# Designed miniproteins, single chains, continued (5), part 66

Each design is a single chain, and the fold is of that chain. pLDDT is the mean over its residues in the fold that is shown.

## One batch from the design tools (miniprotein)

Design m18284
Fold by ESMFold2-Fast:
Structure m18284 (fold): chain A 105 residues (1-105)
Amino acid sequence: MQEIQQLVQQTEQLSKQAIELLEDPSKAQEAIQLANQALQLAKQALDLAGKNWHLPEALQAVRQLAQSLKALYEALNKHYDLAPQQAQEARLLYASALVLSDMME
């Protein structure tokens, strides 16, 4: 499942960049833009994984995605006043990833 793996890897990379930029107030807008891109790719990855739940690669990808979403949510929640919508979206996607991974086991 190369497509899911690529989406998860891109989500992880963008999330790490967004988290790093959130520590600099002058780069808040860039951080939010990267967070939005990461969340959009995460939605695509979760949708694709849900459609391919029978593949063991999809389960591993969802677990990796959940870890990336947790890190992004924790960082966005720390800066909630700057990006409350993105923090809420990351929380919901993280919860969805956990539920999906449990259903796929």
Scores: mean pLDDT 85

Design m18285
Fold by ESMFold2-Fast:
Structure m18285 (fold): chain A 97 residues (1-97)
Amino acid sequence: GAEEVVELAVRLLEERGLRDDAELLRDVLEGLRSAGLSEEEMLEVVLQTIAAVLERHGDEELRERLLEKLTPEERERFLKALEEVRRANEEGRRLAG
C-alpha cells in the first residue's frame, strides 16, 4: 500500500543521503491521510511524488532497487507515473520558456 511504498522509498533515499526528499515523502503521505483520501488515491499521489524525486536525481540504481521491491501492479503504476512526470516536466519547461 501507500505507506509501505513510502517507507521503502524513504529507506532507499536515506541510504543515499537524500534526507530532504525522504522527509518530503513522509509529509506528503501524512497530508494525504489528513485530507481523507482513499488508499488507491494515496498510492497514486505517492508514486507520482517518488517518480518526480527520482527523475530529478537521475539515479538509475535507486530506481531499479525500488522497482525490485514493488509488486507487479505497483511497478506498472510507478512506470506510468514516471511517464506522466516526464510529460509534465516537458510541458512545464515549454510554458516557462
Scores: mean pLDDT 80

Design m18286
Fold by ESMFold2-Fast:
Structure m18286 (fold): chain A 102 residues (1-102)
Amino acid sequence: DVQKQELQKLKDRLQKMTSQEILNLVRVEATLLFNANLILKAQMYPQFLLVRHVIKEKLKKDPNNKDLLEAEQIVTNAIQYLEEQLPASAVQRAEALVRSVL
């Protein structure tokens, strides 16, 4: 499964990233949502779910990290927006896919 392999690579990359690098990544990705079609939104949604998971894990070790707290807010807003745009079947499939790489 190509999408599962790409998510595993993203997870490995995110785990090695600094808080500032994660914040920069989520800012760029969230900006792309404004011009994304439904297909791209469906592809981006599991990526945002994975990023949220990694941010939460990093925040357990550094709960007052300002970059991670800002990144969490941006990602939470992006996920809420995507969940309003995507059909329930796409949301459920993405959640199952992300869970498979955790």
Scores: mean pLDDT 89

Design m18287
Fold by ESMFold2-Fast:
Structure m18287 (fold): chain A 76 residues (1-76)
Amino acid sequence: MEEEILKLEEEATKIEEEALKKKNKEALRQAILTLSEITLWRMYLHVNPDADKEVLEKKKEEIKKMIEESKKLLEK
């Protein structure tokens, strides 16, 4: 799980950096929101180390969708 969180955080950070380079405010905002959501998920996992796999997978999919949305905004 930690490795998966790190990969998602790295993806979101790269989108943030690219949005800053392109001065794309919408993509930047979405990337920042995504990073905030990853931080909250990391906190949740720290408090709930034995959380159900279904809960973890659902949260992972939500974050992946946020990353995809950020990428789409970056392409416009």
Scores: mean pLDDT 80

Design m18288
Fold by ESMFold2-Fast:
Structure m18288 (fold): chain A 75 residues (1-75)
Amino acid sequence: SPFTQAIDSDIATARDLFQQAIQQRQQGNYRQASVYYTAGALTLIGAEFEAELRGDEKLAEEVKEQLRSLQREVA
């Protein structure tokens, strides 16, 4: 569905932001890493909330799982 495609785009955006957070961390730029990390996390939190509002509990759980996976990669 168009909504599922939008969520896939949000996941791709969050993944890119988390990768930028890792790159900034590797360079010792901890403030900038935190900014990218926060932006990525908020992108997926918003996507999960929108899926819940639409009653798509399965999609909301999939987005939540993506957030947990990406947060573990940064830790």
Scores: mean pLDDT 86

Design m18289
Fold by ESMFold2-Fast:
Structure m18289 (fold): chain A 99 residues (1-99)
Amino acid sequence: MREEMLKTLDSKEAQIALKAVLEILRTADELGEKSIKLVGVAFRLMAETLEARSKEEIIRALEEAKKEIEELAKQGLVSEETAKKMIEILEKAKKEIEE
């Protein structure tokens, strides 16, 4: 775990994904969104990014976070505006990693 976390933290891809986690949390606060399930998505993305062993695993973690946010919006647990902003953050991170 610790050695894998250090390897992941040295990657630019991991730093981009972790920045996306911080942007999600900041944007949720700015929008007054208090969904603990949205915070849970951010923390799961962080954990999956820290445990990731490849660029492909980080991309998968971003895609799964996007799906979870889309599902929360469908269930009415977050607003459509919040979901759209969170998805934009995740898609930007994925594009930056793929470039």
Scores: mean pLDDT 78

Design m18290
Fold by ESMFold2-Fast:
Structure m18290 (fold): chain A 75 residues (1-75)
Amino acid sequence: MKEYEELLEEGERLIRRARSRSSLSDEEIREMEEMLDRLNDAATEAIKAKDYELARRLMRVAQELAAIIEKARKA
């Protein structure tokens, strides 16, 4: 549980940093894609544990991060 809170905080931190920048490098996009994979894996584990509220929180951060990555790829 505590480890998932840390993952959520790190995801939000990456989102905030990305939004503060005028452009993202390919390396930064890759780092965000790796975080997206980790958030999706964590959401799957939360579902297996029947912690659907935690899974929803993880998926929300993942969706927000995915939207930022998609926008960066189109820029």
Scores: mean pLDDT 81

Design m18291
Fold by ESMFold2-Fast:
Structure m18291 (fold): chain A 83 residues (1-83)
Amino acid sequence: SLEDFYKLVFEPAKKVEELVEEAKRKGDFGLLDKAEDILKKAKNEVESLKHRFLPEEQKKIEELFKELEKKIEEARKELEEKA
């Protein structure tokens, strides 16, 4: 459902993006750790509720989560170089 997509995918994704941007702005590794935790929990919830999504939706969700993982990794590298 659209409500499931919003709660399980869009809301966590937006929060991860917000935390990554704030981490970059503040130089705060703790915010990246929080982003990783939120993403991990979202991935676990989506996997446990996989039957609620169409195959095409599952693929798009997987691609989105991989993109977010890359953004966190890139931000971590940027902060490590600055430290």
Scores: mean pLDDT 85

Design m18292
Fold by ESMFold2-Fast:
Structure m18292 (fold): chain A 84 residues (1-84)
Amino acid sequence: MNEEAVELAEKVIELAEKLGLPGIVEAARKVKELAEKTERGKDAVPDLEAALKALEEGNYVLAAGALSGAIFKLSGKPLKVEIE
C-alpha cells in the first residue's frame, strides 16, 4: 500500500468536496482505489500533487487532467475526468 499517494488522494477528495466538484471527487476516489491495489501507487504522487495545487489555484481543468494522468499510469486505461 502506498500511503503517500493514498493520503494525497484523500486531500484532493476533501478539497474537491468543499469546492463542490463531484467529477473531481469521483476521479480522486478512483486514484485512491487504484493506489491501494497496485505496487505502482507511488507513480501517481506527482499527478496528485499537481491536482491538489491546481485545485488550490482554481484551475479545475488542470486538476482534471492531472487525475486523468494518474488513473492512466495506475490502470493503463484512459478515463475522461469530468469537473462537475
Scores: mean pLDDT 82

Design m18293
Fold by ESMFold2-Fast:
Structure m18293 (fold): chain A 74 residues (1-74)
Amino acid sequence: MKATFTTLDGKTVEVDVSGIPAVLVQFNNGVRVLSAVPSPREVERFGELPDPDDLKARAEAQRRIMELVAEAEK
């Protein structure tokens, strides 16, 4: 599974996130966004907060993906 990220300086990088647990993602102009903190929109859409185990999985996946992005950036 491929994911595209925008760095702080406006660069876009594409990394393979296969092997990382499935987490909620949003696509916006080719940018894949992961959040360990549920947004108000997620709470509104799902009717309640996500499972605590899902939040832990998001945090772990986000950490791993940030490492991959840093490596792919140069």
Scores: mean pLDDT 56

Design m18294
Fold by ESMFold2-Fast:
Structure m18294 (fold): chain A 68 residues (1-68)
Amino acid sequence: MELEEKIRSLLEKAGITVPEDLIRRVAELADGDFVKAGEIMRKALEKGGGKLNSETLREVIDEEEAKR
């Protein structure tokens, strides 16, 4: 729960709205680790050329899930 709130705050600072299921999936991939969640979010931002959107976030989530 708290990790999802921190992820939501990062998205708000980036000016992005994404589905709650993507936020939950990032939290699950991070296993409660905010640093790991932050790394996932940073990768998505980099893929978007400084813009984060649901498509870039989904791509990073899919890549991290495939590594598991």
Scores: mean pLDDT 74

Design m18295
Fold by ESMFold2-Fast:
Structure m18295 (fold): chain A 70 residues (1-70)
Amino acid sequence: LEEVKKKLKELAKKYLPEEEAKKLEEQIDRSKSVTEALEVFSKMVEEANLSKKVKSEMLLEAIKIALEAQ
C-alpha cells in the first residue's frame, strides 16, 4: 500500500500543478486500501484541467502501479 501511495503521488507531481498535486497527495495518504487510493486518484484526474490524452495516460499508469502491487 505505501509503495502504491508513493508512486501515485509521484505521478500526480509529474502531471498536475503543485496545488492540485498537494490536494491529491493528502487524499491518497488518507486512503486505507489500493482500491481507495485508485478511486481518489481517478476522481482527481477526471476533475483536473488536463487534455483527454494526458488523463488517459495518468489513469493507465495508475492502474499499472496498482496491478504490480497485487
Scores: mean pLDDT 78

Design m18296
Fold by ESMFold2-Fast:
Structure m18296 (fold): chain A 95 residues (1-95)
Amino acid sequence: SPLELARKLTVFSLEVAGFEFELKMYHKQGKKLPEEELEEQIARIVESLKELKELDEELAEKFKKKAIERLEELKEEYPEMKEALDRLIEALEEV
């Protein structure tokens, strides 16, 4: 269903944006995102990408690549977030 695909794409995009927002907010406070929260967020984003892949493999690969490119740019701007960003990038590349 085109509507189901659009919903799953929106969820994936919002989860990636939410991950970025949370890391930036913790960074502004001089804190690190807790390990448990980091693992839970990565797992949810990976699951959303897997659901996209089942609906449309080509579209999922396109948005996976776009997400990885954005996360790589964030690593350059915020080197202190590199470890958390690398973990999400590695998890996405395994899908």
Scores: mean pLDDT 89

Design m18297
Fold by ESMFold2-Fast:
Structure m18297 (fold): chain A 97 residues (1-97)
Amino acid sequence: SKEEVIRGFRLTVLASSLYVEARIFKKTGKIDMAAVDADMEQMIELLKDDPEMVERLRELGKQAKEAIAAKDYDRFMAITDEIVKLITEGLKKILEK
């Protein structure tokens, strides 16, 4: 549906924001936690009707916060890459209907 396509686009924008934040964190050692939390919260809200996806995203969000706290820049980047992959796989399912 048109609504599902729009939701998928919004999720892609949010995942891209997290991807960029991870690269800024590696380059500068600084993180905008408010932006990270806002992006994660918005993605969870957009996916609230998909409990499996919400659970997976919450787990990735937890892992991301642990990586940030540890200053494990490469792990945080890998986690944001997994979030992008997860959202991309969700979009493929919408587009193949």
Scores: mean pLDDT 83

Design m18298
Fold by ESMFold2-Fast:
Structure m18298 (fold): chain A 88 residues (1-88)
Amino acid sequence: MSELIEKAKKLVEEADKAEKNGDYQRAAELYTESAILYGKAGDLKGAIEAAKRVGDVYEKLNPDNPSEAAARGVAAALLAVGEFVERQ
């Protein structure tokens, strides 16, 4: 479990770097994978925070469509929750 959390943390660090470089598509992919790994590890707080970052990144990609950003964040959260529930 701690190995999955550590991998998720590294993905967040890579996503943060991609976001700083303006590579929002890559950042969104890395945050999504991180949220899934946090969900698999049973870390709901980490999963929710990573999913929220997915929404934030999509808002930067298309600021004229906040509903898309919200939907993307929710989708990442649902994927993470699905992984968490499947382990219970």
Scores: mean pLDDT 79

Design m18299
Fold by ESMFold2-Fast:
Structure m18299 (fold): chain A 72 residues (1-72)
Amino acid sequence: MNKEKAEIAILKGEEYYNEGNLKGAAKAYAAALQLDPESEEARKNAEKVAKELEEKGYLELAKELRELLEQI
């Protein structure tokens, strides 16, 4: 488990999210969850992004993110 890399991935996800890049945010938070599966911050942000992806019709990416959240 690498918490430092997970924190960097969370920050990168926040940058993408603030830019409106939901795909980039989803990938960054997915990476953070893989690096630190116990991160409540990464899980919370990933759930938020998954909901917004579903609302915008990015169903496949939302599904991938949801499946990752179910396994950790």
Scores: mean pLDDT 81

Design m18300
Fold by ESMFold2-Fast:
Structure m18300 (fold): chain A 79 residues (1-79)
Amino acid sequence: MEGLLEVASELIRLARKAGQPDLAHQLLRDVAAAYEAGDVEKVKETILKGADQLAELSPEHKDEAERLKKRVEENYEKE
């Protein structure tokens, strides 16, 4: 879980840097709700979908968003 929260934090910061504050706010809310519910799979899904949305809204940040997706995949495999 902690590793996923680190990736979520980085994605939220990237969304803000990309000028997507609404996406950043939505990600924060969805991740917080899933974390409070103890739903690791939901946290993972929220990050993966958020990274895809950021890549679509800000193509200049696509490579960094894809790196964050890979980190989520690697954390899942190691759990």
Scores: mean pLDDT 80

Design m18301
Fold by ESMFold2-Fast:
Structure m18301 (fold): chain A 64 residues (1-64)
Amino acid sequence: ELTEEQKAKVRKALRESGGVLTKEDLLKAGLSEEAAKYILDKFDKDGDGKLTGEELVALAKYLE
């Protein structure tokens, strides 16, 4: 589970994403490799290392 601090960083990355959120975007937001991997493992259904469309909606709901 993500900490509140990690969730805040992900919310910022999501807000700035423009519809695509990559592992690099999560790391730039200040997340660790482990936290970024956790998010991708949970939400990246396509396994492409990116979150788009429905995956971003699911992430946004999780962060609420």
Scores: mean pLDDT 79

Design m18302
Fold by ESMFold2-Fast:
Structure m18302 (fold): chain A 75 residues (1-75)
Amino acid sequence: MDELKARVERLRKEAIEYVKKHIPEKAEELIKEIDALTERMLEAIAAGDMEAFLAALRELQELLAKAVAEKEAEE
């Protein structure tokens, strides 16, 4: 359990650093959504709700993929 929580915190930090470095124009909005989704992941882990955890993880992955695609479209 603690290892999974540590991985979520690491994922949050890496995602925030990525958007600050590569998508600074949308970083504030993306950071708010990353924080909300990683908080949902931590709450799901605490509740033992793996379905809610996987749903939040999927939403985070889709958020980051969309942000990367939008940045590439601007190039």
Scores: mean pLDDT 80

Design m18303
Fold by ESMFold2-Fast:
Structure m18303 (fold): chain A 92 residues (1-92)
Amino acid sequence: SMEKEREERLAKAMEEGIERGRREAEEFLRANPETPAAELERRIAELQREGAELFAKLQEMIEAGAPLEEIEKLAYELGYLLGEQRTLAEHL
C-alpha cells in the first residue's frame, strides 16, 4: 500500500539522519574533549527547540499531503538533530 511505503521511506530517512547526527556529534566530542558540560547542555537545548519546530512542520506537511520527497528531507533533518542531541546527552 502507498501508506505503508510512505511510512517505510520516512522511517529510513529518519534512521539515516540519526546515524549521521550521531557520527558528527562523536567527531565533535573527539575533537573537543574539554567542552564544558554547560556548553553541551546549551547546544542540546537548541537542538531540542529546532527539533520541535521541524517535527511540527513535518506533521503539517503530512496532513497537507506534501510530496514524499519533501517529507523525506524533513524527516532526515529531524533525525539528524535527534542523533546529535542524543549523542551529546550521553556524553554528559
Scores: mean pLDDT 87

Design m18304
Fold by ESMFold2-Fast:
Structure m18304 (fold): chain A 65 residues (1-65)
Amino acid sequence: ELEEKKESIDKSLETFEKVMRKYPLEKAKALAEVFKRHIKETIKDPELQEYALKKIDEFLKKLEA
């Protein structure tokens, strides 16, 4: 059950990453903060929320490289 939800999150995050790579770094960071807020409002399970937020943070670190 949790693994299936994590896979759904992974697919959503892959789409998000593809869209965000098209934006300048500053705008991508601002949009990522909005998306983190949306995740906190939508995903109430703490483990799944942490998983999604961690992946967004990893993506932002890659953009800064």
Scores: mean pLDDT 77

Design m18305
Fold by ESMFold2-Fast:
Order: sequence, then C-alpha cells, then structure tokens
Structure m18305 (fold): chain A 119 residues (1-119)
Amino acid sequence: SSEEKKILSKNMGDLIKQFNDPSLSDEEKEEILKQLLFKVRVELKNSKDKEKLLKSLETLSELYPDNAALHAMLGEAYIDLKKYEKAVEAYKKALELFPNSKIIKEKLQEAERRLEEQK
C-alpha cells in the first residue's frame, strides 16, 4: 500500500511484496532477501535517526507477521543498534517462516554469537 512505500523506499517495498510471491523458488527468495538486507544495512549506516527506521520496520513486521523478509530486516536493524536479544528473536521468527534460508540461518548464528560476546 501507499503507507508501506512511505515507511520504506519504493524499491524496498516492492522487493518485500515480491518476496511473498508463492511462485518464487527458495533460491529466488534468497536473492531478494540478500538485496533487502543490503539495502536496510545501507539505510542504517546513512540514517540520522536509526530509531525511526527501527520503529518503521517493527510496525511493518506487526502488520505483515508472515513475511520472513521483514523479520530478517528487523533483525538486521537490531544488530546495528546492538539489541542482540531482539535480533535473535527476529531471526528465529524469520527462519520459522523460511526454514530453508541459509542467509537467515547464518544471520541467526551471528546474532547469537554477538549476544554471547556482549555478556
């Protein structure tokens, strides 16, 4: 919808919607996910208000709880903000929705490693 495109860039919004296309292979979903995680990481690095971007991703993941890409993007935002416990929960949710994702599995392992190092 128009609200989704206002919260995130049009290109990210279009990729998020494309990710839930049931005709896509797991490999095609992984390529979209790779692009989305790269784009959210760039936005976080360049953002003057990381908390606003995080809030937008939280809102979208609550509105579309079945979209694994949104939960993975939320996990990436939590990693950047060093909220590793929340990052682990976000990536676990993403992996439940897309269990064949090597990208999400590796991101979950990284988030768990970061959480242990913070203790």
Scores: mean pLDDT 83

Design m18306
Fold by ESMFold2-Fast:
Structure m18306 (fold): chain A 69 residues (1-69)
Amino acid sequence: SLEELKEEFKKKLEEIQKEGVKLALQGRTDEAERIAKEKIEELKKEFKEKLLSLGYSEQEANDIINELL
């Protein structure tokens, strides 16, 4: 369902944030920022593909993703 996908997106976003913190603690702050941005873009793409598979249009999928950010 859409509700389950929204919950999954939020949990994956938290995971990306936790990994960024781990890298920053290793003194790799610039790498942490770049990797987090890349993973967030990948998460957006993954979520869009899942929404399309549920029958949402590309425009509707983009709107839903923007609302979650």
Scores: mean pLDDT 83

Design m18307
Fold by ESMFold2-Fast:
Structure m18307 (fold): chain A 55 residues (1-55)
Amino acid sequence: SAEEKKEIEELIARFPYPEEAKEKALAAKNLKEAKEILLSAEIDEALRLMKEAVA
């Protein structure tokens, strides 16, 4: 729905997600799926930054 799409766009604006994660979240079937995609991307980005910091 248009309302769910707006909420997803607002969530995307809160964190510097990779472009692939943004596109996947916007293509999600529902808000729950989009939130799960974004959470996974946040975890992946945090792990990437932690690895870079200790490398």
Scores: mean pLDDT 79

Design m18308
Fold by ESMFold2-Fast:
Structure m18308 (fold): chain A 84 residues (1-84)
Amino acid sequence: MLLEDIDISKLSREELAKVVRSLVEGDGSLVALLRSHGIDPSKLSDEELLDTVIDLLRNNPEEVKASLSPELYATLEAIAKRLS
């Protein structure tokens, strides 16, 4: 997915939560990664999913980077930096 028209630094927390939900719904590798940590994304709100994905990235960056495409990893890293 190309994010050329999305400036992550200008998005609100609620808009970032919707972006993360869309990424999870569009990527089976991200769903599989979440499930390997006992997380069911269908049972979380958009904001809970955002917090969970960012927490997973911050605590397990090497595993996330190995499991996801470079493009998806870069997108999640940009979102994590925005929320720091």
Scores: mean pLDDT 79

Design m18309
Fold by ESMFold2-Fast:
Structure m18309 (fold): chain A 67 residues (1-67)
Amino acid sequence: AVPVADEHIAKADEFEKQGKLDEAAKHYERAATIYENATNGVTDPEIKAEYQKKAEEARKRAEELKK
């Protein structure tokens, strides 16, 4: 699931480069949801914090693009 989230981030970055901000925002939102779900399955506090940070960053990027 995390590799799929990383792939969505890569696609979002590519859509931003193309000026397709709506598509980029959708991919960031998808990645954030996957990272959030991955957090629930992790018991290691360090890995959990890493996934939470990635989810937050993806959410922030999506919200910035939806302004």
Scores: mean pLDDT 80

Design m18310
Fold by ESMFold2-Fast:
Structure m18310 (fold): chain A 75 residues (1-75)
Amino acid sequence: GPALELTNALLLRDRERALAILEGVEDARGVLRQAMELLRSLGYDISDAELEAILALETREAQVDAALALVERSS
């Protein structure tokens, strides 16, 4: 599903693919939340505060860039 595809794009640092996935779904916020929760289940240390901060960002580009930064930090 889109959340798993987004998780894979973030893990591969594929910014363009991550943006394309979020652009192509009706509930981009829900898909992004699920992808971040999948990253947490894989052992990425992402706090609830960091998750909510990313979801609150004004643009999909800012959300993807922040998510990529968390993945890079936690790798």
Scores: mean pLDDT 87

Design m18311
Fold by ESMFold2-Fast:
Structure m18311 (fold): chain A 97 residues (1-97)
Amino acid sequence: GVEEETRLGVEGARAAGRAKTAEQATGGALRALGSALSASLEAERRGRPELGTEAARETARAAFEAAEDPEASPVGSESARAAGIGAEKAAEEGRGG
């Protein structure tokens, strides 16, 4: 459901920020973006696209927070920031339709 996908997106964003390698960082970022997309599609199927927008915003917030974590590696910070930008854009596109 939308709630579970939102949780997975937030966890993926945090994992990207805490990553020590490019492979781990990419995995976390892809999980964050993929879960945000899945939440959006599930919300649309339920006739409640606003829930998808909220899921994307929550994922973006977690990603930007992870990118600013002083314990984040340079690769982790960059990947979390990219995931945050992607999720934020998804939230904006949801508002535009």
Scores: mean pLDDT 81

Design m18312
Fold by ESMFold2-Fast:
Structure m18312 (fold): chain A 87 residues (1-87)
Amino acid sequence: SELEELFEEFKKLVEEALPYLSEEDQKIAKEILEAMEKALKDPSLSEQEKALLLGYGIKELKKILPEKFQEKADELLRRVMELAAKA
Protein backbone atom coordinates (compact mmCIF):
# COMPACT_ATOMS: atom_id res chain seq x y z
CA SER A 1 0.00 0.00 0.00
CA GLU A 2 1.03 3.66 -0.34
CA LEU A 3 1.12 3.93 3.48
CA GLU A 4 3.52 0.96 3.67
CA GLU A 5 5.76 2.60 1.02
CA LEU A 6 5.72 5.91 2.97
CA PHE A 7 6.59 4.09 6.21
CA GLU A 8 9.52 2.25 4.56
CA GLU A 9 10.81 5.54 3.10
CA PHE A 10 10.52 7.23 6.54
CA LYS A 11 12.14 4.24 8.30
CA LYS A 12 15.09 4.46 5.89
CA LEU A 13 15.41 8.22 6.58
CA VAL A 14 15.43 7.59 10.36
CA GLU A 15 18.00 4.75 10.01
CA GLU A 16 20.28 7.14 8.07
CA ALA A 17 19.84 9.68 10.91
CA LEU A 18 20.56 7.24 13.81
CA PRO A 19 24.38 7.79 13.88
CA TYR A 20 23.75 11.53 14.47
CA LEU A 21 21.46 10.94 17.49
CA SER A 22 22.31 10.39 21.16
CA GLU A 23 21.84 6.85 22.54
CA GLU A 24 18.66 8.04 24.30
CA ASP A 25 17.23 9.55 21.08
CA GLN A 26 18.19 6.40 19.12
CA LYS A 27 16.10 4.37 21.60
CA ILE A 28 13.15 6.79 21.28
CA ALA A 29 13.41 6.66 17.45
CA LYS A 30 13.38 2.83 17.42
CA GLU A 31 10.39 2.69 19.82
CA ILE A 32 8.39 5.15 17.66
CA LEU A 33 9.24 3.21 14.46
CA GLU A 34 8.12 -0.06 16.15
CA ALA A 35 4.82 1.57 17.22
CA MET A 36 4.24 2.88 13.66
CA GLU A 37 4.97 -0.56 12.13
CA LYS A 38 2.60 -2.22 14.65
CA ALA A 39 -0.16 0.25 13.69
CA LEU A 40 0.36 -0.51 9.96
CA LYS A 41 0.03 -4.28 10.61
CA ASP A 42 -3.06 -3.92 12.86
CA PRO A 43 -6.08 -5.28 10.91
CA SER A 44 -8.53 -3.54 13.31
CA LEU A 45 -7.37 -0.07 12.19
CA SER A 46 -8.79 1.73 9.14
CA GLU A 47 -6.45 3.16 6.49
CA GLN A 48 -7.32 6.67 7.79
CA GLU A 49 -6.46 5.69 11.38
CA LYS A 50 -3.15 4.16 10.19
CA ALA A 51 -2.30 7.32 8.22
CA LEU A 52 -3.09 9.55 11.23
CA LEU A 53 -0.96 7.38 13.57
CA LEU A 54 1.94 7.42 11.08
CA GLY A 55 1.60 11.23 10.84
CA TYR A 56 1.83 11.56 14.64
CA GLY A 57 4.88 9.28 14.66
CA ILE A 58 6.61 11.40 12.01
CA LYS A 59 5.81 14.61 13.95
CA GLU A 60 7.32 13.18 17.16
CA LEU A 61 10.43 11.73 15.45
CA LYS A 62 10.97 14.98 13.51
CA LYS A 63 11.61 16.74 16.87
CA ILE A 64 14.85 14.74 17.36
CA LEU A 65 16.02 14.53 13.71
CA PRO A 66 19.04 16.64 12.62
CA GLU A 67 18.34 19.70 10.43
CA LYS A 68 19.56 17.97 7.22
CA PHE A 69 16.73 15.39 7.51
CA GLN A 70 13.95 17.93 8.25
CA GLU A 71 12.97 18.74 4.62
CA LYS A 72 12.45 15.07 3.71
CA ALA A 73 10.56 14.44 6.98
CA ASP A 74 8.26 17.40 6.17
CA GLU A 75 7.65 15.99 2.66
CA LEU A 76 6.70 12.57 4.09
CA LEU A 77 4.48 14.16 6.77
CA ARG A 78 2.64 16.19 4.10
CA ARG A 79 2.13 13.05 1.96
CA VAL A 80 0.79 10.94 4.87
CA MET A 81 -1.58 13.74 5.99
CA GLU A 82 -2.91 14.04 2.41
CA LEU A 83 -3.65 10.28 2.47
CA ALA A 84 -5.44 10.64 5.84
CA ALA A 85 -7.60 13.48 4.46
CA LYS A 86 -8.61 11.46 1.35
CA ALA A 87 -9.47 8.25 3.27
Scores: mean pLDDT 86

Design m18313
Fold by ESMFold2-Fast:
Structure m18313 (fold): chain A 95 residues (1-95)
Amino acid sequence: GEEKVRKEAEENIEAIKKELEEAKKNNDLEDAELIEKVLETLEMIIEGKEPPADWDQEVMDELLRLGLLEGIIHAALEKDKAKVREDWAKLMAHL
């Protein structure tokens, strides 16, 4: 249940952190900057905070490519369903 969902969300964050390290190692500064913005946004969603109003389409595309939205939504729903529904509605409005 809850523990499994949280672990999946944490594993997704760790996977992105590894991609960030690889981008930095390859001197792909533009990719590294995008991945850092993705990580910041994911941490905000998990905390039940409102995502930035100026969400970049590139950040959204990267989140979808990494398959992270489902795991994050599940993790956040376990903590604050009302706040996550509001944040998700705002996210979907920017897609």
Scores: mean pLDDT 58

Design m18314
Fold by ESMFold2-Fast:
Structure m18314 (fold): chain A 72 residues (1-72)
Amino acid sequence: MKLKEIVEEAKKRFAEWQARGKSREEVVDELLRLIKEGKIPLANILATLAYQAGLLTREDVERILKEIAKLS
């Protein structure tokens, strides 16, 4: 999948999360699931969008990046 397609998918999923009122914990769990499924670029972009929107803390983002690093 091209980066442009991944970015559009991330924006769409993030909009759905906001519309459904997903909690910080639900967002973290979904991102960790995407990482375990090998959808690393999608999870990374989604984590960035959620952090910029104030939905994730810095500690949440650091945890997600650490999990991605374990797969490298």
Scores: mean pLDDT 81

Design m18315
Fold by ESMFold2-Fast:
Structure m18315 (fold): chain A 96 residues (1-96)
Amino acid sequence: SGITYSQNGDLQGAIDSYQQRIQQNPDNHQTYLMLGNVLSQVDPRRSADYYQQSIRLNPNNYTSWDRLSQSYDQLGDFDRSQQYRDRSVYNRSNYS
């Protein structure tokens, strides 16, 4: 919330830092994953968008699929949550 940003700039500072890193290296999938993590508890929809960007850059990263599943679970989209969870499990078994 706005009050959180004004009293504790840590969240906004983290968002600004990761957005600057994306501007400097837009192909770093880990930066999108970290920005998604920062947003996961405050905005699951925006968090999901960043996890999807991470996945587009590295589709074998099971962590991004697992976090995307959790975001859609929080949004009440259980069908997508299950699909992304299944992909995360597959990637853990085959690519980690």
Scores: mean pLDDT 81

Design m18316
Fold by ESMFold2-Fast:
Structure m18316 (fold): chain A 100 residues (1-100)
Amino acid sequence: MNTLESLDTKVKARITLTKTEESPEVSLSEITEEIVEWLKRSKSVSNVEIVELSDTKAVISLEADGTGLSMVMMYLGSLKTKYPEIKFEVETEDGSLDKI
């Protein structure tokens, strides 16, 4: 059924950050705040919320259209280069986007 309107329809997504290496100088809280601030500046992304935040794991819930999801993937790709000790994963409720 109709895929034509689904490109402009915002889908619910989750970004999961996992600290894979012990680095006391890397704050998952600060990285999560940086991501949330960036996401809130995009009109293609809405309902940004921190669902879980611990020393080793953070989960951010958001709603994004196709353009917003593409921008998120590009941004997280750049962050993976900056923070190689952090694992980034994105899941959408429709299953259209798995692991970065």
Scores: mean pLDDT 73

Design m18317
Fold by ESMFold2-Fast:
Order: structure tokens, then C-alpha cells, then sequence
Structure m18317 (fold): chain A 103 residues (1-103)
């Protein structure tokens, strides 16, 4: 199966389970400040921490508007920015998610 199809399956799960998805996203936003503190102590550059905070704010706005897919995408971007190493496969998956949401 193509990688793009696996991503579409994930997006379908979000659409089929909106209440559970909302609870997960709200929990992720609530716990994100702890993630930032741990990443800062681990030596993640301040520029990436600041960018991650911007994505969390965008995710919060999308969640308030009921756009669960956009909120999930922004939270995924924020989480990836907290990592010291991002695998090339993870960057490709993120690009595919953006293409599916933007189109």
C-alpha cells in the first residue's frame, strides 16, 4: 500500500471519531508546556521551541473552530520541532499530510 493511503486512513479515523480526537488534541495542548521545558533542558534550539509554540497556538485556534484535521497537523509539526533528530520519513509524512489538508 502507498504511504499516502495510510495517511488517508488516519485522517478518516479522525473524521469518524471527532469527540475522541478533540479530547486527545486538548490533552496534547494542555501538556505541551511540559514538553517545551523538557526539550529546552535537552538542548533543542530556542528558535525551534518558539516555532513549536506558534504551531500550538494555531492548533488551539483550529480546535476552537472545530477543524480537528488542521489542529492535528499543527500539533504534529510542534511535536516534530521538539525532537533533536527528525527522520527523513517523518518529514515526508508531514508533507503528505499538508497536501491532503490544503487540497
Amino acid sequence: MERREEIREGLRWIEENPEETREILERMIETFPKGLELARKAGVPEERLKEAEKYVEEARKALEEGDLLTAALYLQKAILLLGKEVKPEELEDLKLLEEEIEE
Scores: mean pLDDT 70

